# Designs tried in a protein design run: designed miniproteins, single chains, continued (2). Part 74

Each design is a single chain, and the fold is of that chain. pLDDT is the mean over its residues in the fold that is shown.

## One batch from the design tools (miniprotein)

Design m6547
Fold by ESMFold2-Fast:
Structure m6547 (fold): chain A 94 residues (1-94)
Amino acid sequence: SKVEELLKEMEKLAKEAEEAKTGEEARRLFDQAVEKALELAKEGASPEQLERAKELVNRAAMAALGRAKTSEEAEEIMRKAEETNRYLDEKIKE
């Protein structure tokens, strides 16, 4: 299904972010993981699937945070992760 494909892509993105050689690479992979998580929510993913998507977004966020060069970059990553988690939590409650 589309949701299963998106989850597999997100697992790959999280792994690649954790293995990223640069902060720019990790940030791009994190941004892509967020995009896939939002698409999952629109495709009617189950609460369990949305919870898994949250885990994968947070793994990618941690990878990007660990490679952030500036406090401003770190704040942007944290804000985007928090906004994504909030959105997914609202969808889980539905």
Scores: mean pLDDT 89

Design m6548
Fold by ESMFold2-Fast:
Structure m6548 (fold): chain A 76 residues (1-76)
Amino acid sequence: MRREAEERARRIEKELEPVVEELKANPELAEEVKAKYGAAFKEAIANDDVEEAIRIYMKAFNNEEKVEELLEIARL
């Protein structure tokens, strides 16, 4: 409703910057986790459910490609 979404997007972007670098160290695990949670994450974002997207992302931590997708959303 009020422009809280813009503030959240910026917050996510800043938090993901250091995380992206750390996730690159675990490509094997990241690929497995992405396959399991990738679809649910995209659906949560499509519904503007940022809270659910963050929860899914935390469970799928160490997923390089998912972090990049989340960064794209945060740039909005």
Scores: mean pLDDT 54

Design m6549
Fold by ESMFold2-Fast:
Structure m6549 (fold): chain A 89 residues (1-89)
Amino acid sequence: SLSDILRGGAENLRTAAELGDNVTGANLADTSAQTLQQAGLPEEASKLRELSDKLRKASLNGDVETGKEYALEAARLAERAARRVEERS
């Protein structure tokens, strides 16, 4: 289901945050944004794209700590959106 895909994305985002992998975090945030757009949640999708862009900038600047916070924020957003998708079903 779309909610299971979003929960998996959130778990992977938490792992990327723990590892300080901002590039993987950005890619995961983009993937979750695409899933949210397909689920009919364009505002949440837009926020995840914004976080993906911030993660890419953090990666280019070597800012591991800031990137970790963005990845965790993306994970929380994806989990919240997963619950919202499930409640609509």
Scores: mean pLDDT 87

Design m6550
Fold by ESMFold2-Fast:
Structure m6550 (fold): chain A 87 residues (1-87)
Amino acid sequence: MSEEEKTLLEILEEQIAKLEEMSVAEAQARLREALDKHLPNAPEALRVAAEIALTEFKKLGLSKDEEARKKVLESFAKLARELFEQQ
């Protein structure tokens, strides 16, 4: 898989997997770095939305709501697709 084929969903999943071992601030910083590396053409709105989703995922983790977590990831994949189609 090329770097350009790495989806926002995959980047978010990697940061979420590490979230339990690190602070949200560290996960957000790594997500931002990964987005700049793998999706350099991503608009700023997409990067901001990714940081918001990490925050929401942390809240959902406390509630143990796996379905809501899945919906956050799916909403992200949809948003990323829509933003890339608007070029």
Scores: mean pLDDT 63

Design m6551
Fold by ESMFold2-Fast:
Structure m6551 (fold): chain A 75 residues (1-75)
Amino acid sequence: DEAVKELKKAAGDASANAFRLAALTGPEYYERALEISRKADEAVKNKDDLEGIKKLTQEAKEEYERFKAEIAAVE
C-alpha cells in the first residue's frame, strides 16, 4: 500500500530529526520521536482509513520541516 509506505517514510524522517534535536537541545524531543513512530505503527496496525493515514503523513511531513528548521537554527 503506497499510503502506508509514505506514512512510514514521513514518520521515520520526522522521528530521525526529533532524535537529532534531542541530542542537541533536550529530552522532550526524544519522547516526541518515540510518539511519532508509535502513532505511525498504531495507524498501520489498526488499518486506519486512507484519510487517517494521509493526515498522519501530512502531520509527519510538517514536523520534519519544523525540526529541520530548528536543527538549522541551533547548528
Scores: mean pLDDT 80

Design m6552
Fold by ESMFold2-Fast:
Structure m6552 (fold): chain A 78 residues (1-78)
Amino acid sequence: SLAEQLAAMQATPEEQRLARLQVEIARLYAALSPEQQERFEARARELEARYLDQADDPAAQLALAEEVLALARELLAA
């Protein structure tokens, strides 16, 4: 899309990787049952709380996204 092309022209490598991780997280989340989605949302909020003071740090947001992705994979495998 045009929005993806414009973002790619201005995005850092960390922002580009974050976007790709977010797409994968969304895909895995969609595969979870409603009960697993509720557990995911609760545990993801706990993870996000650890990075609350680093919302403007792309590297910290990338680390958070990787932890959230691992959580989604863990729940789907259960």
Scores: mean pLDDT 79

Design m6553
Fold by ESMFold2-Fast:
Structure m6553 (fold): chain A 94 residues (1-94)
Amino acid sequence: SRELYIIIASAGAHVLGAAVARVVGPEYEELAVRHLELAVRDLEEFVERLEEATEEAKESAANVAEAGAAIARQLPAGAEQAERMEKILKEVRE
């Protein structure tokens, strides 16, 4: 999938470069293509970092979901314990 995204991005940059050259004129075609080639290179590096960050984010999201589920399982017992503590504090304050 990574290779496919890089190929599509590179092909897209060339197509967009040709479209820009049609609007701006052939004298700017080489400059437009060069700019897009540099943007594709930056995008390739960004995609690599994004794939690594996405994998790490998936692991972090799974850990947070597991922690959330554990808290949710304890939430009714925690709420009952909080209510009991409020009742004791009210009786001590009278």
Scores: mean pLDDT 63

Design m6554
Fold by ESMFold2-Fast:
Structure m6554 (fold): chain A 85 residues (1-85)
Amino acid sequence: MTDEEIRKEAEELTKKGVEEGKKKGLESENATQVMAEKGREIVEKVEKFAKEKGASEELIKELLDYAEGMVVRAIIEVGEEKAAA
């Protein structure tokens, strides 16, 4: 697997995980907590996937930073949506 293929797959894994986490969070009374727990699972999956596919340390750091940023944004978004309702 090339670095480009690893990046594409990890980014899609992150996006799909965040989308599923947001949906599940919004269906819960503890939206931010549920999203935070799903976010941790997503970050762990991305790290494991990248390491298993032989990604460089630089690429792993890039993918983890991307995943963490997406998760933090999602936590804020589900919190705001629940507060507005």
Scores: mean pLDDT 84

Design m6555
Fold by ESMFold2-Fast:
Structure m6555 (fold): chain A 71 residues (1-71)
Amino acid sequence: SMEELQEEARKLIEEARKEIQKLVDEGKWEKAFELSDLLQQINDALLAKDYETLQKKLEELKKFLEEVKKE
């Protein structure tokens, strides 16, 4: 549902913000900027109520977070 998708987005955005801070602390600037850009795209999709783009970008965010957590 739309509500479940919005809740998932909020949780993933919060997780991603914490990962951006960790990436910055580790000097991984390129990955931090890439993740920040992806969050901006997700926020834009939420504001536009473009749920097709939102779903696609959340899938990309999940994959990105899995990669950065492996360090």
Scores: mean pLDDT 85

Design m6556
Fold by ESMFold2-Fast:
Structure m6556 (fold): chain A 103 residues (1-103)
Amino acid sequence: PDPAQVLRERLQQYLQLAQEYQKQGDWVKTTSYLMHAYTYAQQLGDSVTSTQIQNQIVQMGKTNPIVKSDTDDFMSLVSQMNGTQQYNKDMRQKKNQEKQDAL
């Protein structure tokens, strides 16, 4: 089977589970399944879907205090990963600038 198709099927499954538990008011399970869906979207390289899931997780933390710490921890990890990528880009640009300034 196509590995991407398997990942898409799992992504859809976890998004559906999140929706079902959200209807039951189980915010802990809803948030957990959204985080799993995010992982599959990341493995697919689907930045649009992963961003949409991130926004849903943030919204869950804002509207449901019982999962705020879990959503804050998740978003802190995501921000740290994104910050590390940006830091590496900034350091590369600084090194290139220093080489030009030395000319």
Scores: mean pLDDT 75

Design m6557
Fold by ESMFold2-Fast:
Structure m6557 (fold): chain A 88 residues (1-88)
Amino acid sequence: AAAEAERQALIEAAKQKLLDQAKKAGLDEEQIKEFAKQMAKFIKENRDKALKELPPLVKSLPSSEIPQVEADKRQMEAMEEAVEELAK
């Protein structure tokens, strides 16, 4: 479905950004896993700050049919899934 494709695109974009940042920093596989776990914890504990740091992901969602609170939720869910996959 189109909604699933959009969700997968958000997750993939988040994963790619995190992986590129970690690789640029010269992290190994174990350090990338730890970085992903730290990001998941940061997002969970500092939701408002995380949303301010990642506004392009929120703004990419259709605003005409999605209230801001739902857009924020989808962005956070995509980020959490991305870091969970990286921590695997």
Scores: mean pLDDT 63

Design m6558
Fold by ESMFold2-Fast:
Parts: structure tokens; C-alpha cells; sequence
Structure m6558 (fold): chain A 119 residues (1-119)
């Protein structure tokens, strides 16, 4: 399974270096859902968004909202996208890549399937 984790991390690193936004999506059910911090849901879908540019980050937030079963207003997406883009630094990029690796490794140990979308 190390090969799959490395391929996902490389995909994220390349996307961020190219100024693109990414969504990390995980799906868990049953015991895996409980381990991921859900007490009552039989199926859990979660998505995290990482982006440098506002347009790509908006698309990533829309995809994350879809996966999470949430609907954001256009105003909420605009505000969140601007906040993510404004706080994105080179040091933050390194930290985000490291955190993404840790999330993917932990999810894989819990039997959660992780998918990466690039915008």
C-alpha cells in the first residue's frame, strides 16, 4: 500500500506546485466511520480542501460540499476561497503536503479509501 500513498501525495504536491487546488476525499462505513469520529452515521464521506488560487479553490470547495452532503451559498464559497488563497504561503504548502501525507496514511490504516481531485 505504500505505492498508492506515495502516488496520492505526489499528485497533491504536483497540483500545489502548479497553483491548482485539491480535494482529499475519504469514505468510511461501519467501524471505520466510528474510528473517523462519527458516532451515528453508517456511511461517512469527508473532504478537505487545499488551494492557492481563488478560482481553483472555489471549484474544490464545491466538490468538497457535494461529497460532504452540504450546500454552500456562492457568497460562502467566495469568502472561504479568498481566506484559503490569502493564507497560502510556501511554508504553508510544505506543511499542507506533510499533513496530507499523514491524513492519507492514517485513513489507509483505518481502511478508509482516499481519492484526490485536482482543480
Amino acid sequence: MKKKIEELVEKIEKALKEGKAVVLAGKASGEAAKAAGSEEEKDVEGADVIGKDVEGTKKALEKAAEINGKKYSEEEIEELAKKYAENFTEEMKEHVIKKAREIIEEATKLGVEVEVFVF
Scores: mean pLDDT 65

Design m6559
Fold by ESMFold2-Fast:
Structure m6559 (fold): chain A 78 residues (1-78)
Amino acid sequence: SMAEKLKKELLERAKAVEAEVKKAAAEGKEAVEAAIGKANDLIDEATQASKLDEEGAKEAKEKAETALGYAVKAYERL
């Protein structure tokens, strides 16, 4: 289904953003700011997706937000 594809895509993108945030922490301030920007963009996209199919997109949004939350929180502790 479209919801299953969206969920998989959002989870893969969330994992990629988490990896980018961790890598950017070693590369310097500008790289870190770019990675945080990508994380915020993905959260916004997941929020918009929840409006298209409330039940189908909700799980994908929640999982994407959870994965991104861990990435942002890990960065804040550095």
Scores: mean pLDDT 64

Design m6560
Fold by ESMFold2-Fast:
Structure m6560 (fold): chain A 100 residues (1-100)
Amino acid sequence: TVSQQVQQVNTTVDAVQNVLQSMKKQGGNSSLLDQMMQTVQNFNTNVVQGIQNNDSQQVQSQVDNFTSNVNSIASQMDSSQSDQVNSQTNVVVSGMNQVL
């Protein structure tokens, strides 16, 4: 259902935000991690809106934009942080593809 899809997105996004905040506290690049957290928040808002409107094209466009933005930010990180961020992003994208 739409409610279950929204709940799944919110749960996944909350988990990713917690990982990013933890990385920041453990000495990760605060500026880049803040950009990641903002990107994840914008993704959540826009994807939830797309799901509520039953607009699968909007949802797919937001997933594509999110992946592109994350890859751009992650490319500026150290490889260990980049790998962790990309892993979290893949969890979000895979989860979204299962929900759609």
Scores: mean pLDDT 82

Design m6561
Fold by ESMFold2-Fast:
Structure m6561 (fold): chain A 90 residues (1-90)
Amino acid sequence: SRSDLSQAISHLQKARELAREAGYEELARLLDEAIKLVQRMLSGTNPEGDLQRAMDLLADAVRLAETLDPEVREQLLRLLSQALSALVSV
């Protein structure tokens, strides 16, 4: 639903800002790409293809987040989990 997509975008934006503030530029880039794909799903152009690509980018983001410092890792993984949960509900 549009509500689930909006929630996913919100969680991803918070994760992206946290990654940027912590200096994790590659993670922030992956999250920015995922946000763009989820935003495209709201327009209805190619929702199934955009969902698959967003899920793939989120999997990469989770793997990268698991390698980060403990102080931000738990917060990032929580936000990514919330975004993933919202996307699976679409």
Scores: mean pLDDT 83

Design m6562
Fold by ESMFold2-Fast:
Structure m6562 (fold): chain A 58 residues (1-58)
Amino acid sequence: LTLEQLKEAEASDKDPITGKPKDLPFDDGSVMDAETYALFRLEDPFDPNVSPISYLEK
């Protein structure tokens, strides 16, 4: 994917990485909450409340 395509995917409520809807499966076949997943990817990585490891912890 190009950077421009990633930007458009974000605007269209799709996963900016794969271009699919916000419901990617985990490695186990489970899906991380689509809202949390999108927040993790689109939110500022320096947000102290959102950790790249624990998005629900701190």
Scores: mean pLDDT 49

Design m6563
Fold by ESMFold2-Fast:
Structure m6563 (fold): chain A 72 residues (1-72)
Amino acid sequence: MKIDEEEVDEALVLIYLGIAKFHEPDDPLVQAADAALKAGNRAEAFRLIAEYAEKQGLTSVAELARRLADRA
């Protein structure tokens, strides 16, 4: 099976958003990221996920999400 590094990175960031939506559904950054993703605005969604991850002190997740936003 072909495993694409970008697909793995995107899956990890989207899993993180799913966890955030489960634990903090009322967080404005979480709500905005989910809305952007549903609207097809992936670049905006990844930027918002990066801001939320940075706020949570998860620097590695924030950096990964920023790189995905730049590539979207």
Scores: mean pLDDT 80

Design m6564
Fold by ESMFold2-Fast:
Structure m6564 (fold): chain A 93 residues (1-93)
Amino acid sequence: MTLTDEQIEQFRERVKEAIEKEFSKKQAEIALKALEIAEETLRETRSPLAAVGTLAIQTLLLAKKEFSEEEAEEIAEKVEEIALEVREEVLKE
């Protein structure tokens, strides 16, 4: 589904807020860095699914540098779950 510019901003803001609420400061810093990359994907594709995929992959790659592989996978899975939930909320509006 293709989002408007306003929906793109809503998706980004809601994902950012959820990350800051649900993760430790260190985990949130990593996920928010990945979100910056995912925002570029979202602007280019207008697809929240493409952005969710980018967010999950980038979070995993960044987290693997700071955490164990198992912990990095758990962080990435939780970020993907949050982003998919936010996608459903934005699409209802």
Scores: mean pLDDT 82

Design m6565
Fold by ESMFold2-Fast:
Structure m6565 (fold): chain A 99 residues (1-99)
Amino acid sequence: MSKKEKAIEKLKQAIDYLEKAREAATHPDVRAAIDAAIGTVKELLEQVKAGKPSPALDVAAELLISYAIDLAEQHGETEAVENAKKALEYLREARKLLD
């Protein structure tokens, strides 16, 4: 597999874990924060598929996932925190493959 194909797979895994975090989230603000992160990672995935990776979207995705984690921790959403942290790990793995 090419580095690009591996990065696409990692971004898809990040989206899957964010969707699991959203399913686990009960607080509407936590759910909204996760939805924003999902949208940004999906946009990043499409840019990577197009051969035009965006460092700005990568940074935005990391910031939005980190914000969702912090907000979920504040609301005691342990399962949402765990899944969002796994999503952040996969986003960072995808970034390393695109270097």
Scores: mean pLDDT 89

Design m6566
Fold by ESMFold2-Fast:
Structure m6566 (fold): chain A 61 residues (1-61)
Amino acid sequence: GAEAERAGAERAAAEGGVGGAQFGLASVIKDAGPEAGRELADELGLGEEAFRQALAAVPSM
């Protein structure tokens, strides 16, 4: 569910850096939609570029 993906994204950002954050964000967007992903990006302090890259990666997941 979205809450589990969000927890995973937060952990990935803390441990995996930018790449982990982008992958976790893409997973949230895929499962919960772009609005949820945008909220997560804001909470993690990710830049708009990271969000755009995550959004672009969703069709490949």
Scores: mean pLDDT 69

Design m6567
Fold by ESMFold2-Fast:
Structure m6567 (fold): chain A 76 residues (1-76)
Amino acid sequence: LHEAEKLTEEDVPEVEKLLKSKDPKKQMEGVRAALGFVVSGHVEEAKKLLDIALKSKDPNVVKTAEEVRNMVEGKS
């Protein structure tokens, strides 16, 4: 992932690559990046990335992705 202070739309392909990795640690990096998109106001990009994260076989990745999705859907 880029050493950028804020994630942008240009980072979406790199985050998708992390989320499609077989490594749960890389998938978690992708979920943290999706949260960064939410915080930065890039909600549509975050939703696309979270849909990929929710397909993970790792329970921790799925749980964290659901928490971020709930934040986007108005659950605090």
Scores: mean pLDDT 75

Design m6568
Fold by ESMFold2-Fast:
Structure m6568 (fold): chain A 76 residues (1-76)
Amino acid sequence: AKEKAGGLPTGKLLDFYFLGNGKWVAKVELPDGSVKTIYFEGEPEFLGESEDPNKYVYVLTDLLTGKKYAVEVEKR
């Protein structure tokens, strides 16, 4: 479903890995089914629980565009 996270685009985390030099890559599936690659530095911002109690929501800030994305992550 299309969920709200403070007006941010909300996606599902597909992949997460360290790129080097304190930078990380997250691959996120957006509500329209497209996959966005987000480059960020440091720790993701913890926002809280999703509407699904088995998921957490984090905010990632894309280093290339400065845009913020809300991302759902499984607790298990």
Scores: mean pLDDT 73

Design m6569
Fold by ESMFold2-Fast:
Structure m6569 (fold): chain A 93 residues (1-93)
Amino acid sequence: RLRDLRDQLQSALDSQDYVRVSDLLDQLSRLFQDLGLPQSLVDSMQSLSDMGRQSVRNGNTTMARSIGQTGIQLLDQYLQDPDSLRQGSQSAQ
């Protein structure tokens, strides 16, 4: 699921489909929440989605591309930490 969304996000960026990029970031935010990632990270991904849509409205393609690239970097970071993802943000304490 994460790999499919990551691939779609990269494809949307390559195609300059920034509306699709924002939609995919919203889907990733929901998936992050389902995986039990910290709320701050979910909020960060939702903020990227919102900023992406605003960038499209403003015609700011540089910002839209940067937002999409940041989303991919965050996703790749979590994919490189399989213990965190497998644990589903299990409470320490």
Scores: mean pLDDT 73

Design m6570
Fold by ESMFold2-Fast:
Structure m6570 (fold): chain A 79 residues (1-79)
Amino acid sequence: MERGRQLYDLGLQYLNQGDYQTAGDLFRQSGDLFYQSGDYGSASLSYSNSGYAYRLAGDYQRSDDMFQRSRQLTDLVPG
């Protein structure tokens, strides 16, 4: 859905501005919306970017949680 893409694009904008915590939150929300729509590939990518952003923010716990969620979803994407 459009909102998932909008949150993802906004996350990239904040990531590029160095607001890593906000970027992580936006990518996570984007991933949740893609997951709810059954777009597991976009959800996995969004959670991976959320994990990366949280790591840059020094939030290693949320980073690990997002990377784990991303990895679980890659198993659901057709090869």
Scores: mean pLDDT 84

Design m6571
Fold by ESMFold2-Fast:
Structure m6571 (fold): chain A 88 residues (1-88)
Amino acid sequence: MVCDKIKELFTAMKNNDTDKIAEIIKEFDKDGDGYISKAEFIAALKECDKDGDGQLSMEELIALADIDGDGNSEIHEIIDALAYVSSK
């Protein structure tokens, strides 16, 4: 489920598991073309919100969304940015 993927992403970031972050982000590349749209990324975050999980911080979600500020980004850019955020 999409919400499971978002939770795993947060867990991987907490554990500084760059390899797992890359794996999860690549799964969001539905077209397999190496690009992820900001709209599709936000849609995945909203899907997790439907479960009323409460485990996600809005501040961290905003930071993740802001990384893809140009509307579509190459997946390597997103993975690299998330790895940096995880390291901080």
Scores: mean pLDDT 61

Design m6572
Fold by ESMFold2-Fast:
Structure m6572 (fold): chain A 74 residues (1-74)
Amino acid sequence: MLEEEILESLAIMRITVALLTGDPKLAVEAAKKAGEYLKEKGYTESAIRVLRLFIPDLPPEAAKEVEKYVKELE
């Protein structure tokens, strides 16, 4: 649990920083990288939760790409 919580918090932080740049491509790349790290650690459900938190904050095309990636994780 502690490792999962730390990695989830780091994922949220990375995606938030990318969103603050105003570049949707960087936000999508950060989201996919964070999801990949969580999945490789066996925390796939945490990856899905974190990515879904950011989908409403993304432009439509970026949100669609992240949603497609989330469906691939399921």
Scores: mean pLDDT 81

Design m6573
Fold by ESMFold2-Fast:
Structure m6573 (fold): chain A 68 residues (1-68)
Amino acid sequence: MKPIEVEMTEEEREELIADTRELAKNHPKLQKRLDEAVERGASFEDLAALHLAAAVYKVIDEKEKERA
């Protein structure tokens, strides 16, 4: 069988990018990294790593917001 290392359609790529932007909306540096990654044609693995980082930052933001 062919390796399924990059089984991401254009629709899936756009969805991952959109979700990552939503998660990173309060983190301009992370949004800039996402935009730069998209411009250079980043792999699924790079986009997934940025999505995970954005999700972690969202959890931190929610915790800090609850404390304020």
Scores: mean pLDDT 73

Design m6574
Fold by ESMFold2-Fast:
Structure m6574 (fold): chain A 79 residues (1-79)
Amino acid sequence: VPEPPLTPERERLLELLERLIRDPSLTPEQKGELLAEAVREVWERRGMPELAERVAQEVRELVLRGDWDGARELIRRYL
């Protein structure tokens, strides 16, 4: 049974990522911004705003490149 305090946010972010991949109406920039904002909120809630900014920036760059696998891995590693 997974007990880590990060599990609910990780699941939420991965669900968001899957929805963004499926949505052809959004630009890569919009998708990157939405995912980056969600990642920032999670780390801010944990009291780590410096990490929030860095992880959000990395996620944005990966999404802008169309590297969805990289974005998924990043979420799994940090959350």
Scores: mean pLDDT 77

Design m6575
Fold by ESMFold2-Fast:
Structure m6575 (fold): chain A 62 residues (1-62)
Amino acid sequence: GPQVLKDAAERDFKELAEKYGVPELAEKYIKRATEAIDKGDYQKVGEIGREAVRELEEKRKA
């Protein structure tokens, strides 16, 4: 159900943010992904994931 997807998103974003050295960004993306899952907007969840990767990569380059 939706809770399983929210738990997966929380884990995955925390791990990704830690890998990139920016754990503070995890909360932002977890919140956005959780809201999209609650709305059933799974296309938006994918967009949020791609946005998170781009922001983390840019922060590493700065």
Scores: mean pLDDT 77

Design m6576
Fold by ESMFold2-Fast:
Structure m6576 (fold): chain A 93 residues (1-93)
Amino acid sequence: SEYEEQIKKYDEKIKEAKTDEEKALYHAQRGYYYLKLGKYSEALYSLDTALALNPKYALAWHNLGLLYESLGLLDEAQKYFDKARELDPDYPY
């Protein structure tokens, strides 16, 4: 699938990345595609790794919100969406 191809692409980018900011970006994007595949444990691990590398990365907080929304945990999802908006008020959600 296109999502599995994107995961492979980001796995390679993660190996080549030299900065924590780049690694955070690639882990967050990989987590999004795991989420689209319904691989929630892998999505959570990727997003947690992204936030450990860059806790100010609004996209990673947003994708964590999408993960919790997919699990039906709507109150937790809203807190993560609010955190993303706090960090980047111009981010399109």
Scores: mean pLDDT 89

Design m6577
Fold by ESMFold2-Fast:
Structure m6577 (fold): chain A 88 residues (1-88)
Amino acid sequence: SNRDRLVQQAIDSVQQGRLQAMSLVSPSDQPRVQQYFDGMINAIRQGDLRTAAQYLGNALSILRGNSNASDVVDRSGTLAFRLLSQAR
């Protein structure tokens, strides 16, 4: 369905943001940032946008002071939520 395609596009956007952000974060922060992306993708799959937004906020909090990684995460998350709003 069109809804399923938009949800998959949102997940793809978050996955692309993960790949870009992981190259920009310190090795010590990578496991926690990866955990937040995993949680965000799983929440999106379940339709739990509140939990997905919470994981996005947690990732941005860790990346405070890393403007390049924060910008990538924020842009990919914003695009994902825009796509999810069209799926409703």
Scores: mean pLDDT 84

Design m6578
Fold by ESMFold2-Fast:
Structure m6578 (fold): chain A 94 residues (1-94)
Amino acid sequence: MSLLEKYLEKLRELLKDEPPLDKEILETAKEVGKKFNLPEIIVEALAYLLQREKIPKKAWKPEILSMIQALNPFGPEALARYLLDILETGRPAV
């Protein structure tokens, strides 16, 4: 609980200074994310990652789904940590 809350707080701080999210990317991330009951900030972080990496529209849904399926089985803390590492440093943790 507390560890997840700390990761979500750090994600909010990172994202507040980012450029505005594209509405279509955010909408796509929300559609996929709600199927997995993800916190809103994780959905926004996924959308920012797609926007930053300039992922083409046809790949948005499969890319989000693959990240969720790979990391979410380890709990929402694992997905939040991965997003923090890649958005903050440009590379995932180890």
Scores: mean pLDDT 75

Design m6579
Fold by ESMFold2-Fast:
Structure m6579 (fold): chain A 83 residues (1-83)
Amino acid sequence: SAEEKKRKQLFVESEVGLAEIRMWVVQNDKSMSDAEKAAILQETIRRLQRLYEEHRDSLSPDTIKRVDETLKELQQKLQQVQA
C-alpha cells in the first residue's frame, strides 16, 4: 500500500541519518582505535545495505541517491581506516 511504502521510506531515511551521524562520530573521535572505527563502519554498511535491498522498491529516487552516496562515503572511510 501507499501508506506502507511511506513507512518503509521513513525507516530507511532515519537509518541513513543515523549512518551519517555514526560516520561523523567515528571520524572525529580521537579516543577510538582504528579497529573499533572499522568495526562500527562495517556494521553500519551491513545494516544500511540490508535495509536498502529489502525496501528499495518502496524508496523515492532522492532517497535511493542518498543511500548510494552514504554507502560510498562509508566504504571510502572504512578503506582509509584500514589503510
Scores: mean pLDDT 86

Design m6580
Fold by ESMFold2-Fast:
Structure m6580 (fold): chain A 90 residues (1-90)
Amino acid sequence: SSMVEELREKLARLDELRKKLKEAVEKGDKEAIKEVLKEIAELAKEFMLTVIAKEIERYLKKEDYKKAVEVAEKAIELIEQIIRVRLEEA
């Protein structure tokens, strides 16, 4: 179904964002970290996780990259759980 295909595509995008975040953090590339975190926040909003998306944006504005990354990792895990539950219900 188109819904299952969309959810699998979101799961693949989530895995890509997780890998990009890990690489950016390992390299200490602040600009790459900012861009990946913005993408994670936008994806979180697509799943109605507005509070956690705003927390990522708040820490980014404060240039608190460590906390922004920690919140983003939690957002990724929550999005993955939502997708997996929806795929199981389909």
Scores: mean pLDDT 88

